Designed miniproteins, single chains, continued (5). Designs and how they scored, part 23

Each design is a single chain, and the fold is of that chain. pLDDT is the mean over its residues in the fold that is shown.

## One batch from the design tools (miniprotein)

Design m16824
Fold by ESMFold2-Fast:
Structure m16824 (fold): chain A 85 residues (1-85)
Amino acid sequence: RRELYYTALAVGLLASSPEPKTLDEIAAELAKRLGVDPETVKAAIQPRLDRLVAEGKIERDEKTGKLRVTPAGIEAVRAEVDAAS
């Protein structure tokens, strides 16, 4: 499935954004770019983003749910994409 691809795009979007984004904001932006349903994107990225938060590679604001990627999070997803290529 395209879960890794969608997750890589989500992390790239967070890395290039000056502002933190919620999961819904990320899913909506990627869905618009890819021409797919936002719920499909959200379902694909949520489990891996939740794991990256648990590993400290993405920071989540508990009040707003907004996500911020760390350099370690960027490297982790890049390594998975490169290994899959």
Scores: mean pLDDT 79

Design m16825
Fold by ESMFold2-Fast:
Structure m16825 (fold): chain A 58 residues (1-58)
Amino acid sequence: SARLDRALARLARALGMSVEAVRALVEKEVTEKIGRPASEEELLEAAERGLASLGLSA
């Protein structure tokens, strides 16, 4: 979704990583935490939490 894409792009810029690398990291962390493939909503929540931890708005 546009909201997820925006959150991942902002997180990628903040971390100095590619969007693809950030998406892979977020997917891995969420999947390991919940024990199943992550939903788009769960990925969005994780990305927005990452932004918040860096002092950035989602």
Scores: mean pLDDT 81

Design m16826
Fold by ESMFold2-Fast:
Structure m16826 (fold): chain A 59 residues (1-59)
Amino acid sequence: EDEIIREAIEAILEGDLEKARELREQIKDEKEKTYLEGLILFQEGKFEEAEELFKKAFE
């Protein structure tokens, strides 16, 4: 799981959001999935939606 999370973050940083979403689907932990979706939305410029997901992930 840690390896998949690392690969997903790398994909987000490289701008490969499709790969990041594929890797996110393999993650079982709901908070980790929510955090990664927030990062993807942040990269897409959807800052308000990203902030809500970060808040949910760290609640």
Scores: mean pLDDT 80

Design m16827
Fold by ESMFold2-Fast:
Structure m16827 (fold): chain A 89 residues (1-89)
Amino acid sequence: MEELFDRILEDLEKSWRESGPLTPEARAILEKAREEMRRIFKEYQEKLANTKSEEDKKKIERDFLVKMTAVVLQAVGDLIELELRRRRE
């Protein structure tokens, strides 16, 4: 599951690199997203280790997927905003 989200960020970076080399600002946005994903995954693993109920495990899994999706969406938004700001030069 974390592998899928890491792959999504890798594909996002690849798409951004198609228009030229990755800027330091774009790199920082992607690094921040990867760091947040690692933090969320660690919290997810800790919650699963402390949960015995199947119902609660499903809720924890859903919460994890939502949080990981939000990190990806934030990174996309930040990258788009960075490009729009550069065009206003």
Scores: mean pLDDT 81

Design m16828
Fold by ESMFold2-Fast:
Structure m16828 (fold): chain A 72 residues (1-72)
Amino acid sequence: SLEEEYRRARELVDETIELARKINDPELIQRAAELGQRIEDAYRSGNVDALRQAIAELERLYEEAKKKLEEK
């Protein structure tokens, strides 16, 4: 459901921000926050395509943050 996709996306935003804080990368924090806002806006407007696109970008950002943490 759209609600389940939104809930999982919210959790992933929080996890990505936590990873970015651990590696002390303010640019990643900013990018995660911007994606979080896009996810909120897409969900509230019912724009499924925009929501899924923002989630895909968030998943890429999460992988980037996770890789940086592993290298630290």
Scores: mean pLDDT 86

Design m16829
Fold by ESMFold2-Fast:
Structure m16829 (fold): chain A 55 residues (1-55)
Amino acid sequence: MSPRERLVAHMRARGYSDGDIAGWLALLDRIEAERGRAAAEALVEGMIAELDADS
């Protein structure tokens, strides 16, 4: 499972709408284009950790 797939699963489990998820994925696409895939994946892991911490 990709980091993005894990992020989407975590966001859905927490009640985020499909629109909110799509907005975050669009932001990640922009970050990947500007800073590269590794930087985008590191941000995704940080977002998952933040969502887990807010539980």
Scores: mean pLDDT 80

Design m16830
Fold by ESMFold2-Fast:
Structure m16830 (fold): chain A 55 residues (1-55)
Amino acid sequence: MNQQRAQQLALQGMRAAEAGDLQTAVDYFRQAASVADPGTKQSLLDAADILEERK
């Protein structure tokens, strides 16, 4: 249902990570996970956790 929004938020997160803004990237991935379907939610949360652990 909200896959379009989740994709847009994930894309913003990827762009923030490329710019070196890891805090903003983590925030976008967590927002994407909150609106994603169950199948993609776990992958988005995992990506956010990995970015957070990398400092």
Scores: mean pLDDT 78

Design m16831
Fold by ESMFold2-Fast:
Structure m16831 (fold): chain A 86 residues (1-86)
Amino acid sequence: MTVRVVLRGASPRARESARSAARAAESSGGSAEVREEGDEVTVTMRDAGPGGMIAAIGAATEARLEGGTFSSVREGDTFTFTAVVG
């Protein structure tokens, strides 16, 4: 299963959370990539273990607590957590 975290209006704290999610996925034997583009950070994780999933939820929640909104959606085998800050 692929887990994706999308943070829009990313603060420095939210960016650090996203990078932590990527490392958690890699430590679980999966793969991860982080793409940072202006105010958006996208972390894509494949075969993320429980740690990777928890870290993904944590990153989106951190952004939400900074005045953002949170949503989740499943498309095929990809589960996406999106948080918008601003």
Scores: mean pLDDT 74

Design m16832
Fold by ESMFold2-Fast:
Structure m16832 (fold): chain A 66 residues (1-66)
Amino acid sequence: GPLEELEKRLEELEREVVRLITQGRPAEAVALWRRRMEELIAEFPEYREELEAMRDRSEASLRTLT
């Protein structure tokens, strides 16, 4: 269902972000996270509140790495 598809896409995004961080590219990781989370919020409006909260929490954590 939509939740399983969203979870899979979030898992794939997390892997891409982690890969960029481990390659010494944290600014690109933050930019990718922001763009993709905005896309997911637009695509899954039924989960908008949860996704916005997740975006804000993760971005705060990622800022400590940049």
Scores: mean pLDDT 80

Design m16833
Fold by ESMFold2-Fast:
Structure m16833 (fold): chain A 73 residues (1-73)
Amino acid sequence: SNKLVEQLLSAVQNQDFAEAETILQSLNDDELEAAISAIIDEFGIEGALTLHNNLQDLALRKRVANIIIKLSK
């Protein structure tokens, strides 16, 4: 949903990584890839890495890391 992506981008901009993590946990793999792509488009690779470093869920961190590697080329 575009609305979830907008909420995620707002959470990242405000450095509300707990809210960002909750949103990311609700996403499937395709939605998660689209969400991380949107974060890279808005905040660059550094923004995506900052989000990744603040995630507490180990399984989510691994999924996000794999997507960042794939998209950073």
Scores: mean pLDDT 87

Design m16834
Fold by ESMFold2-Fast:
Structure m16834 (fold): chain A 75 residues (1-75)
Amino acid sequence: MAEELEKKAEELLEKAKEALKKGDKETARQYLDEASRYAFEAAREYSREGRYQEALDLLIRVGKEVAELRKEIEE
C-alpha cells in the first residue's frame, strides 16, 4: 500500500521528466503535481505504520526532484 503509492509517485516523476524532454511543460507540471500528491499519501501511510524514517526520506527525495523540475518548467 505505502510502497504502491511510492512507486506511483516515482513513475509520475519519470513521466514528468519525459514530458520535459519533449518540451511539454503543461503535461510535466501535471505529472509533478500528481507525484507530490502520491508521495504525500505514501508518507502518510508509512507514518500510520510507524515507518517515520521511510516517510521522511520519501518526502525529501521526491520534494527535491519536484522542486528542481518545477524550476526547469518556470525558466
Scores: mean pLDDT 84

Design m16835
Fold by ESMFold2-Fast:
Structure m16835 (fold): chain A 55 residues (1-55)
Amino acid sequence: DIEKLEEQIKELDELVEEIKKDRPELTQEDIERMEKEAAEERKRLEEELKKAKEA
């Protein structure tokens, strides 16, 4: 479902930004790791979205 994949990408981006704003106790290393993990998940969702659009 294209709409659900788009929603998941948007929610992931929003969650990352909220965590960065609301959790000042996180170290720079924690933030970098979280951003890297989120970027990898976002890329996976983007690939699924492309496949769904091709179907």
Scores: mean pLDDT 77

Design m16836
Fold by ESMFold2-Fast:
Structure m16836 (fold): chain A 77 residues (1-77)
Amino acid sequence: SVLERLRAEAEALAEEIVRLAREESREKGLELAERVRRLGEELRRLAETVQPSPYALLVADALLEAARRAEEEIRRL
């Protein structure tokens, strides 16, 4: 399903951001997580206000979840 695919992509993205934090720096990882979060927030805003799209809302939620998971894991490093 689309939801399962987006969930898997969000998990993979979170893992990549955490890997960046581990291999380069926590600062770089958190900066990327923040950029992903802002992208998700903007996409959600556009989907809700400009052009309603259930798919865009699912993508926005996936991006926000990826950023949230990455930030939580990086803060534990």
Scores: mean pLDDT 85

Design m16837
Fold by ESMFold2-Fast:
Structure m16837 (fold): chain A 87 residues (1-87)
Amino acid sequence: SRESLIDRFIGLLNIAKKLSPEKEEMLREAIRELNLSPEQLENMISYLRKDSETLKEVAEKIENAKTVDEVKEILRELLKKVQEELG
């Protein structure tokens, strides 16, 4: 399910950097508002599993984000990188 993929994505980020509960909620809201598909979530997870440096950078950016819109921008940049590598 999409919720299961969201939980896996957040879990993966937490391995690199423990996210505060507030930032986990902001991340869940950003994913919902962007309407990320299961395929997009699976591709993001697969990409980050292969690139530990990008995983750490993304997790740190999310923990330092102040708004849901900032988290959405982080996710859009990540999706762009994933799509460029897959295309």
Scores: mean pLDDT 87

Design m16838
Fold by ESMFold2-Fast:
Formats: sequence, C-alpha cells, structure tokens
Structure m16838 (fold): chain A 65 residues (1-65)
Amino acid sequence: MEKEKAEKAKREAEEIAKRAEELGPEAGKTVLGYFEFAYKKTGAEGAEKAVEEARRQVEAAEEAA
C-alpha cells in the first residue's frame, strides 16, 4: 500500500525532474531534493504533495520560457 504510493510518487518525481533538467541542470536536482525531503518528513502523502508542487513550478517555468 504505502510502498506502491511511494514508488509511484518517485517515478512521477523523476519524470518532473527530467523536464526540469531541460530548463536547467539545477532544477532537476531541486525537484528530486524536494521529493526526498517530503518523503523523509511525512512519507508517501508528503511525497505526493511534493510531486504536485514540483509539477506546478516546472509548468510555470516552462510557460515563462
């Protein structure tokens, strides 16, 4: 249960990080760091929220570019 949610959130974070890396190498690292931080603090629930927030930030940066 938790394992599946964490695995899915991690895969989504990696996908968002790849998109962020196209904007800049540091952006990808920031996305992955934010995911790891949220997962460490709150587990799968926090990781899912971190993925949503990272997606929003990457989409906003892509729109501004």
Scores: mean pLDDT 76

Design m16839
Fold by ESMFold2-Fast:
Structure m16839 (fold): chain A 101 residues (1-101)
Amino acid sequence: MPEAAVTFSTTAPLASDEAAAIGAAVGAFLLTLREQGVAIRSGEFSASSAADLLAALEQALAGIKDGRAEGKAAGASVRVEADSTEALRAALEAAIAALRA
């Protein structure tokens, strides 16, 4: 099985609904990569709110290149790398969709 380092952190206490939304987004991201059989090389997610995570994910998606995506907002940062730019794009889109649901 491929090994990957994926971390999540928060810089502030999260309300229960914020934590659930953030967890759903990160889960959707990881599930999409697993379903496509694509190895994640690294993943770092940091968020203090679902809204800031959404902004960071949208920035990461807009700047995606060469299997890497990075985004940041006032209360969130995303840095991810995978073996496929196409699969990484799909995973970021799934995470954004989860936060918009």
Scores: mean pLDDT 79

Design m16840
Fold by ESMFold2-Fast:
Structure m16840 (fold): chain A 88 residues (1-88)
Amino acid sequence: MEELIKKAEEELKKDPNNGVAWAILAIYYLDKGDFEKAKQYAEKALASPERNPELADALLSLVPYFKIAGFDELAEKALERARELRRA
């Protein structure tokens, strides 16, 4: 986990539009119970202009965490964004 977080932070220093890196940070903070940071990073992942299947997979992986945390609106946004990316 720590190695993935460091890599995500390094990738974001190079490209702040890296939605997968934002999603990795969101998962980490959801697991730590820091829901405010998780929400901020998830919104960044959802707003990413990237058009790749890796982002769709990362967003889908956030859905069960959002449901557990009670963030139903974020879960729905993640599902819709992933569907959009997979249809492109």
Scores: mean pLDDT 79

Design m16841
Fold by ESMFold2-Fast:
Structure m16841 (fold): chain A 65 residues (1-65)
Amino acid sequence: AKEYLEKGKELLEQGKYEEAIKYYEKAIALDPKYAEAWRNLARAYLLMGEYEKAKELEKKAEELE
């Protein structure tokens, strides 16, 4: 799970938001309670302008913390 989160963060820094999302989704698939992966997924959607989706994902991360 951590390896996919780390790869997602690298892709996000490069502006590769769609690829970052795929890796965050892989991290969540391995560990659905991985709050940091949900928060980073929310951040990727926020940077893409998907504000409502980002809010939903942020709420999910908060529920897990």
Scores: mean pLDDT 82

Design m16842
Fold by ESMFold2-Fast:
Structure m16842 (fold): chain A 99 residues (1-99)
Amino acid sequence: HMAEVAENLAKRADELAEKSKDNPEVQKHLKQASDHLRKAAEALREGNLPEAAKHLQTALDHLVKAMELSKDFDLQVDIAVLAIGAATLLVIVQREIEK
């Protein structure tokens, strides 16, 4: 489930990047977030929770930057939803490392 959630977040980040072609800086950060979300999904499938957490944190950092650079309110809300999803998954992964 966790790897599938990370993959779905990556696909949504790619969709938002395609909608952001008129803002190259926002598009760049969304593509970086998508790449790191895919790497997190791969690490989760391999059971490498620390590597997954690292990629989730990097993806979250890029989503926050994309949101800050965006001037489109609807896009900011969509990016914020992805950031909440990535942050939630990161908390779950960190708790799983503790067990």
Scores: mean pLDDT 87

Design m16844
Fold by ESMFold2-Fast:
Structure m16844 (fold): chain A 62 residues (1-62)
Amino acid sequence: MVEELRKKAEFYEKAAKVAEDSARLAEQHGDQQTADSLRQVAENFRKKAEEYRKKAEELEKS
């Protein structure tokens, strides 16, 4: 269970990085709306990664 939560956290962290890289490319091509949307997606992925890490920590304490 804890290992599954850690894997999900890592997945979302990697997904956030991909979204951030894509946002940078969109901005360089002048697509600011897409860049802003991708940055919001990256932020949401990082929040999910943190949530899964906290759940893993909570289970380790219990």
Scores: mean pLDDT 82

Design m16845
Fold by ESMFold2-Fast:
Structure m16845 (fold): chain A 55 residues (1-55)
Amino acid sequence: SRKEELLKEADELAQQAARLYAAGLKDPTNRSADLKKAKELIARAQEKYAEARRL
């Protein structure tokens, strides 16, 4: 279903964000970029979760 698709996409984005947070903690050179990207991915995941909730 569309709801299942949205939840799967949201979970994938959240998992990507978690990996970038972990990478940022280990690499000070790329930390600000990694954290910015992780925040962006979390925002997209939240949008997809909200859309799934409306279905």
Scores: mean pLDDT 85

Design m16846
Fold by ESMFold2-Fast:
Structure m16846 (fold): chain A 82 residues (1-82)
Amino acid sequence: SSLPPPEEIIEKVLEQGEKLLKEGKYEEAKELYEKALKAIEGLDVPDEIKAKIYEGLGKAYEKLGKYEEAKEYYEKAKKLKE
């Protein structure tokens, strides 16, 4: 494949997501993490990387006051880190 490895791209996305969260750009962070999940769909990506994306989504939803969605993503992250 002529495409770069997914892990390297995802790590940069995770860094950008954390930056957006620190800047209070919660909706933008949510959209970035959701795009990351869609991009890795059907790919063999390490559980640790998927867990970080779920954790980022959890934080973004929590900051947006969407606590039920935040809880779901935190639980998904926790399962992958076991």
Scores: mean pLDDT 81

Design m16847
Fold by ESMFold2-Fast:
Structure m16847 (fold): chain A 79 residues (1-79)
Amino acid sequence: GMERARELAEKADELAKEAGEKAREGKYKEAAELAEKAAELAEEAARAAEPEDPELAEALRRGAEIARKQAEELRKLAE
């Protein structure tokens, strides 16, 4: 339920922050991989939240979309 959603969301946030740090270091491939994993965890958090909090689930899905777009841009910088 919600506790699992919170745990997954926190892990997604940690990975997103690490992705930002790797991008600052010019490690764009590693940053893209971390951002992609963050998006996956945010989407899983959304699925866990949906039965109890559909509004939070929608917000988490939007966060995942943003993270996926960031990963795509980082992959372009790595190439």
Scores: mean pLDDT 86

Design m16849
Fold by ESMFold2-Fast:
Order: structure tokens, then sequence, then C-alpha cells
Structure m16849 (fold): chain A 65 residues (1-65)
């Protein structure tokens, strides 16, 4: 297993997704379009997998409801 102190580790993507989720929830006037664009951009840049992007969208959408 990759140690948590490494520069790159298996749980890094999950931490990034959690931080993005918190940031989006803190943004005033955030919309589903903003969340979708952010998730798509992160998938395109390789920061998130499509599965993680879907989880991010679902969590933020639920919190905004």
Amino acid sequence: EVPPGGLIYPNDDERIAENVERTLLAVPSVTEATVDATAQGMVGNGSLTPEQAERLRARVRAALA
C-alpha cells in the first residue's frame, strides 16, 4: 500500500474530490451547471475519475437540494 505521507497516494483523488465538494458548497449562487463544469474539467485534467466526478456531483447536488 502507498503510505499516506507520499506525494502521490491512492486516496489523493478522494481528498481532492472532498475539497472541491466543500469549495463548491461554500460558493454563493452555485448551480448544477457550475458543479457539472467543475467535475468535467477535473476528469479532463486527470484529477478525478468519471466515477469520482459522478460522486462529487451527487453529493453537491444533494447538499444544494
Scores: mean pLDDT 65

Design m16850
Fold by ESMFold2-Fast:
Structure m16850 (fold): chain A 66 residues (1-66)
Amino acid sequence: MEKEIEALEERYLADLEAHNRLTPGEREVWRARFRARAEAIVKGMTPGEALQASRDAAEAVRARLA
């Protein structure tokens, strides 16, 4: 499970970087968003709850980087 999420996460970030130039901070925010959404879905949360978890994770990373 974790290894599968990690592999999908790396593929997602690689695809984003192919189309955008991401700073290390932006990469960390996108990684956190993807991770939180994937974990919420695995826990059986609704798509809306998973999206909110993704947003919360992004804000937490931004607060840490500030």
Scores: mean pLDDT 74

Design m16851
Fold by ESMFold2-Fast:
Structure m16851 (fold): chain A 58 residues (1-58)
Amino acid sequence: SMADAIAEANRLGREARELAAQGRNEEASKLLFEAADLLTDPVIRAAGLKEAEEVLKA
């Protein structure tokens, strides 16, 4: 369901930010891209993709 997709995206986002805090930026970025792909709202998805790209470049 859509609610399940949002819950999973939020879980992946939390795990990704913890990994990024540890300097594991490639792993964090991968999870952020996966989270963004679960979301159909173009504005929220674009924000997620931007976060993923910034983490990957760090």
Scores: mean pLDDT 83

Design m16852
Fold by ESMFold2-Fast:
Structure m16852 (fold): chain A 93 residues (1-93)
Amino acid sequence: MAEELDPDDPLLLIFKAMNAYKQGKYDEALKYAEKALERAPDHPFALLVKGNIYLKQGKYEEALKYYKRALELSPDNSLVRAGYEEVEKKYKE
């Protein structure tokens, strides 16, 4: 649809957040993920990206909270499950 190109579209914001995260631009990645959550508060992928950013920052408790919420909303999402497993390994082992 014509409005799928909205720059504030949650999926586009999530994609921008993931791209910034991949480049190590964690502040920019957080900004995009937070904007996505403002448009879609319970979007599992936006929560996952925010969890990934906190994990890279060494904020394991924050990361775990976001992964857990994303997993509650989308328990069959393999990416969310993988992120949850990774954060548990990093602060436990």
Scores: mean pLDDT 76

Design m16853
Fold by ESMFold2-Fast:
Structure m16853 (fold): chain A 66 residues (1-66)
Amino acid sequence: KLSPAEQALLEQLSKVSGLSREEIRRKIEEVSRRTGLSKEEALLLAGALLSRGLSFDEAVEELLSL
């Protein structure tokens, strides 16, 4: 069950990226598993990278390279 903060971040990332919330959630769960970041931390960092002009796929690649 996702927190209200995680739901709000998923909605924002979906609107900015053009991807579904489900696609974003699956990728963020993968980032969380591989990096040890919490889902909320991964969502916040992805959002920060998108705000810098990266695509969602570029943001995921950057986070997996940590």
Scores: mean pLDDT 81

Design m16854
Fold by ESMFold2-Fast:
Structure m16854 (fold): chain A 64 residues (1-64)
Amino acid sequence: DEEEIKKIKEKIEKLEKEIKELEEKLKKSEELSKEERLELEEELGVKLLEKAVLKVVLKKLEAR
């Protein structure tokens, strides 16, 4: 279903944007506290896993 594929692509695009913003914060902000850095790294890890799952689902839908 093209509508389902579109929704998953939109979710992946949103996650990619959020991942990029988190990676840029971690790379550029040497002034982050140790606790703030760990929290951002945890959030990044969760979003990377979610993106990986959605990419697998997308591949299966596109193969139909």
Scores: mean pLDDT 80

Design m16855
Fold by ESMFold2-Fast:
Structure m16855 (fold): chain A 78 residues (1-78)
Amino acid sequence: MEDKIKEAEELLKKGLEYHRQGKYDEAAEWFTKAAELAKDADPQLAVRAYNLASVAYEDAGNTEKAAELRQKALDLAS
């Protein structure tokens, strides 16, 4: 069975590639999927992924979604 952490890492790499291409909304979606996959197995990775998704949505001009993902990161980290 594939490790959820490894799958989340691959989704993070995908998000980073989309972000590099200026596809910020798509990058945020991949980061969010990585965070949701990692949240039980690696909460620290999930917090990082939610924060990356928040930043990506800010870059996309979607401040509302950015705030929602920032809140998810804070909730999981606390």
Scores: mean pLDDT 85

Design m16856
Fold by ESMFold2-Fast:
Structure m16856 (fold): chain A 64 residues (1-64)
Amino acid sequence: MEEEKRRKEQEEIARLIGEILRRIGDILQRLIDARKAGDEEKIKEAEEELKKENEEALELIKKL
């Protein structure tokens, strides 16, 4: 019974992490495009967004 409850909680956290990872994927695509274009401003912007999303993902992973 406790194992089932913990499993559901872990599945919910995993779903939230999956959502963050999808956003990270979009940011990485923008970073690649910006690097190809040599757009320093967009590169910096994407790197800052990536760092923020990564920090949120790591906090959720610690709860697994």
Scores: mean pLDDT 81

Design m16857
Fold by ESMFold2-Fast:
Structure m16857 (fold): chain A 55 residues (1-55)
Amino acid sequence: STETTIETIKLLLEALGDKVTLADVAKHLGVSPATVSRRIRAAGFRSLEELKEAL
């Protein structure tokens, strides 16, 4: 879900810092990077970088 994706990004940011990528999130959730990107957009952000700045 979108909420699970955002929480996963928060956890990965704590572990990897600003180096976290769509591929890192996608691998952790077992989905494609395109799916992660769509969920980030569904949360109201244009990109992973914009979401990182908001967190």
Scores: mean pLDDT 80

Design m16858
Fold by ESMFold2-Fast:
Structure m16858 (fold): chain A 57 residues (1-57)
Amino acid sequence: SELTEAFLEATKLAEAAKRAAEAGDFERAQSLIDELRRLADTHPELRPILDEAEKAV
């Protein structure tokens, strides 16, 4: 359950970071990536989501 909730949150952060980067708001995109990185530090299973999101920034 906690891991499922973390996956949902990671997906939301990744999509938000991608949208921010597409809008040219790289400061916001980086802030969202930093939040996703903190979540991935707690849940290493989220690392593939982080890696994909980092490519978008």
Scores: mean pLDDT 84

Design m16859
Fold by ESMFold2-Fast:
Structure m16859 (fold): chain A 112 residues (1-112)
Amino acid sequence: MTLEVEAEGDEAIEVFQLLSDIQARLAAAGAPFSTEVEMKEEGDEVIITVTLTLGPAARDIVKAVLEEHREKASPKVKELLDKVIQALDAGATTIVFKLKLPREKLDALAAA
């Protein structure tokens, strides 16, 4: 089962930071997962597609990270996180994040 979610602008930056924390927590726990990243330029914006494929133990860790971030998330990101948490509870093994942000903001994030 696959879930696709989209975020743009400041919400995309928030989700990008969340994905970095998820990957760090999964790696530290030694939980089985894979990450695929694709970038596409569309006008003055960049679309980053992150495909996260999770084993059962990785799914539980991701849920914990999402619940933690949910309390501090912006309203739109909270709605996105609620959808991801529900999909994981339903047995989703693949989550696709489509992040759309201005080129200049992506360059600033890559330089940090």
Scores: mean pLDDT 81

Design m16861
Fold by ESMFold2-Fast:
Structure m16861 (fold): chain A 90 residues (1-90)
Amino acid sequence: TLEAVRAAERREEELVEEYAERIAEAYREGKEKMLETAKEIAEELAKKYTKGEGIHHVANAVRLGMLKVGLSEEEAEKLAEEVKKEIEES
């Protein structure tokens, strides 16, 4: 149903937003802490999503979190790509 689809979309948006806030807070403690937090989130997502879907959500959360901290779009995207590689290689 349309309502079920919209509910699922809202849950995904809320999940990514929660992770983005968590990543932003971790980054204020340092880049290494942010990377650790992103890996923890990837492990949590692996329980519900495929590896590709999980990595996509983590990358989006990192990008959004870095924008919340005040990094430029380019800087946020580079860090999201770095985290994506780290998770893909683990």
Scores: mean pLDDT 80

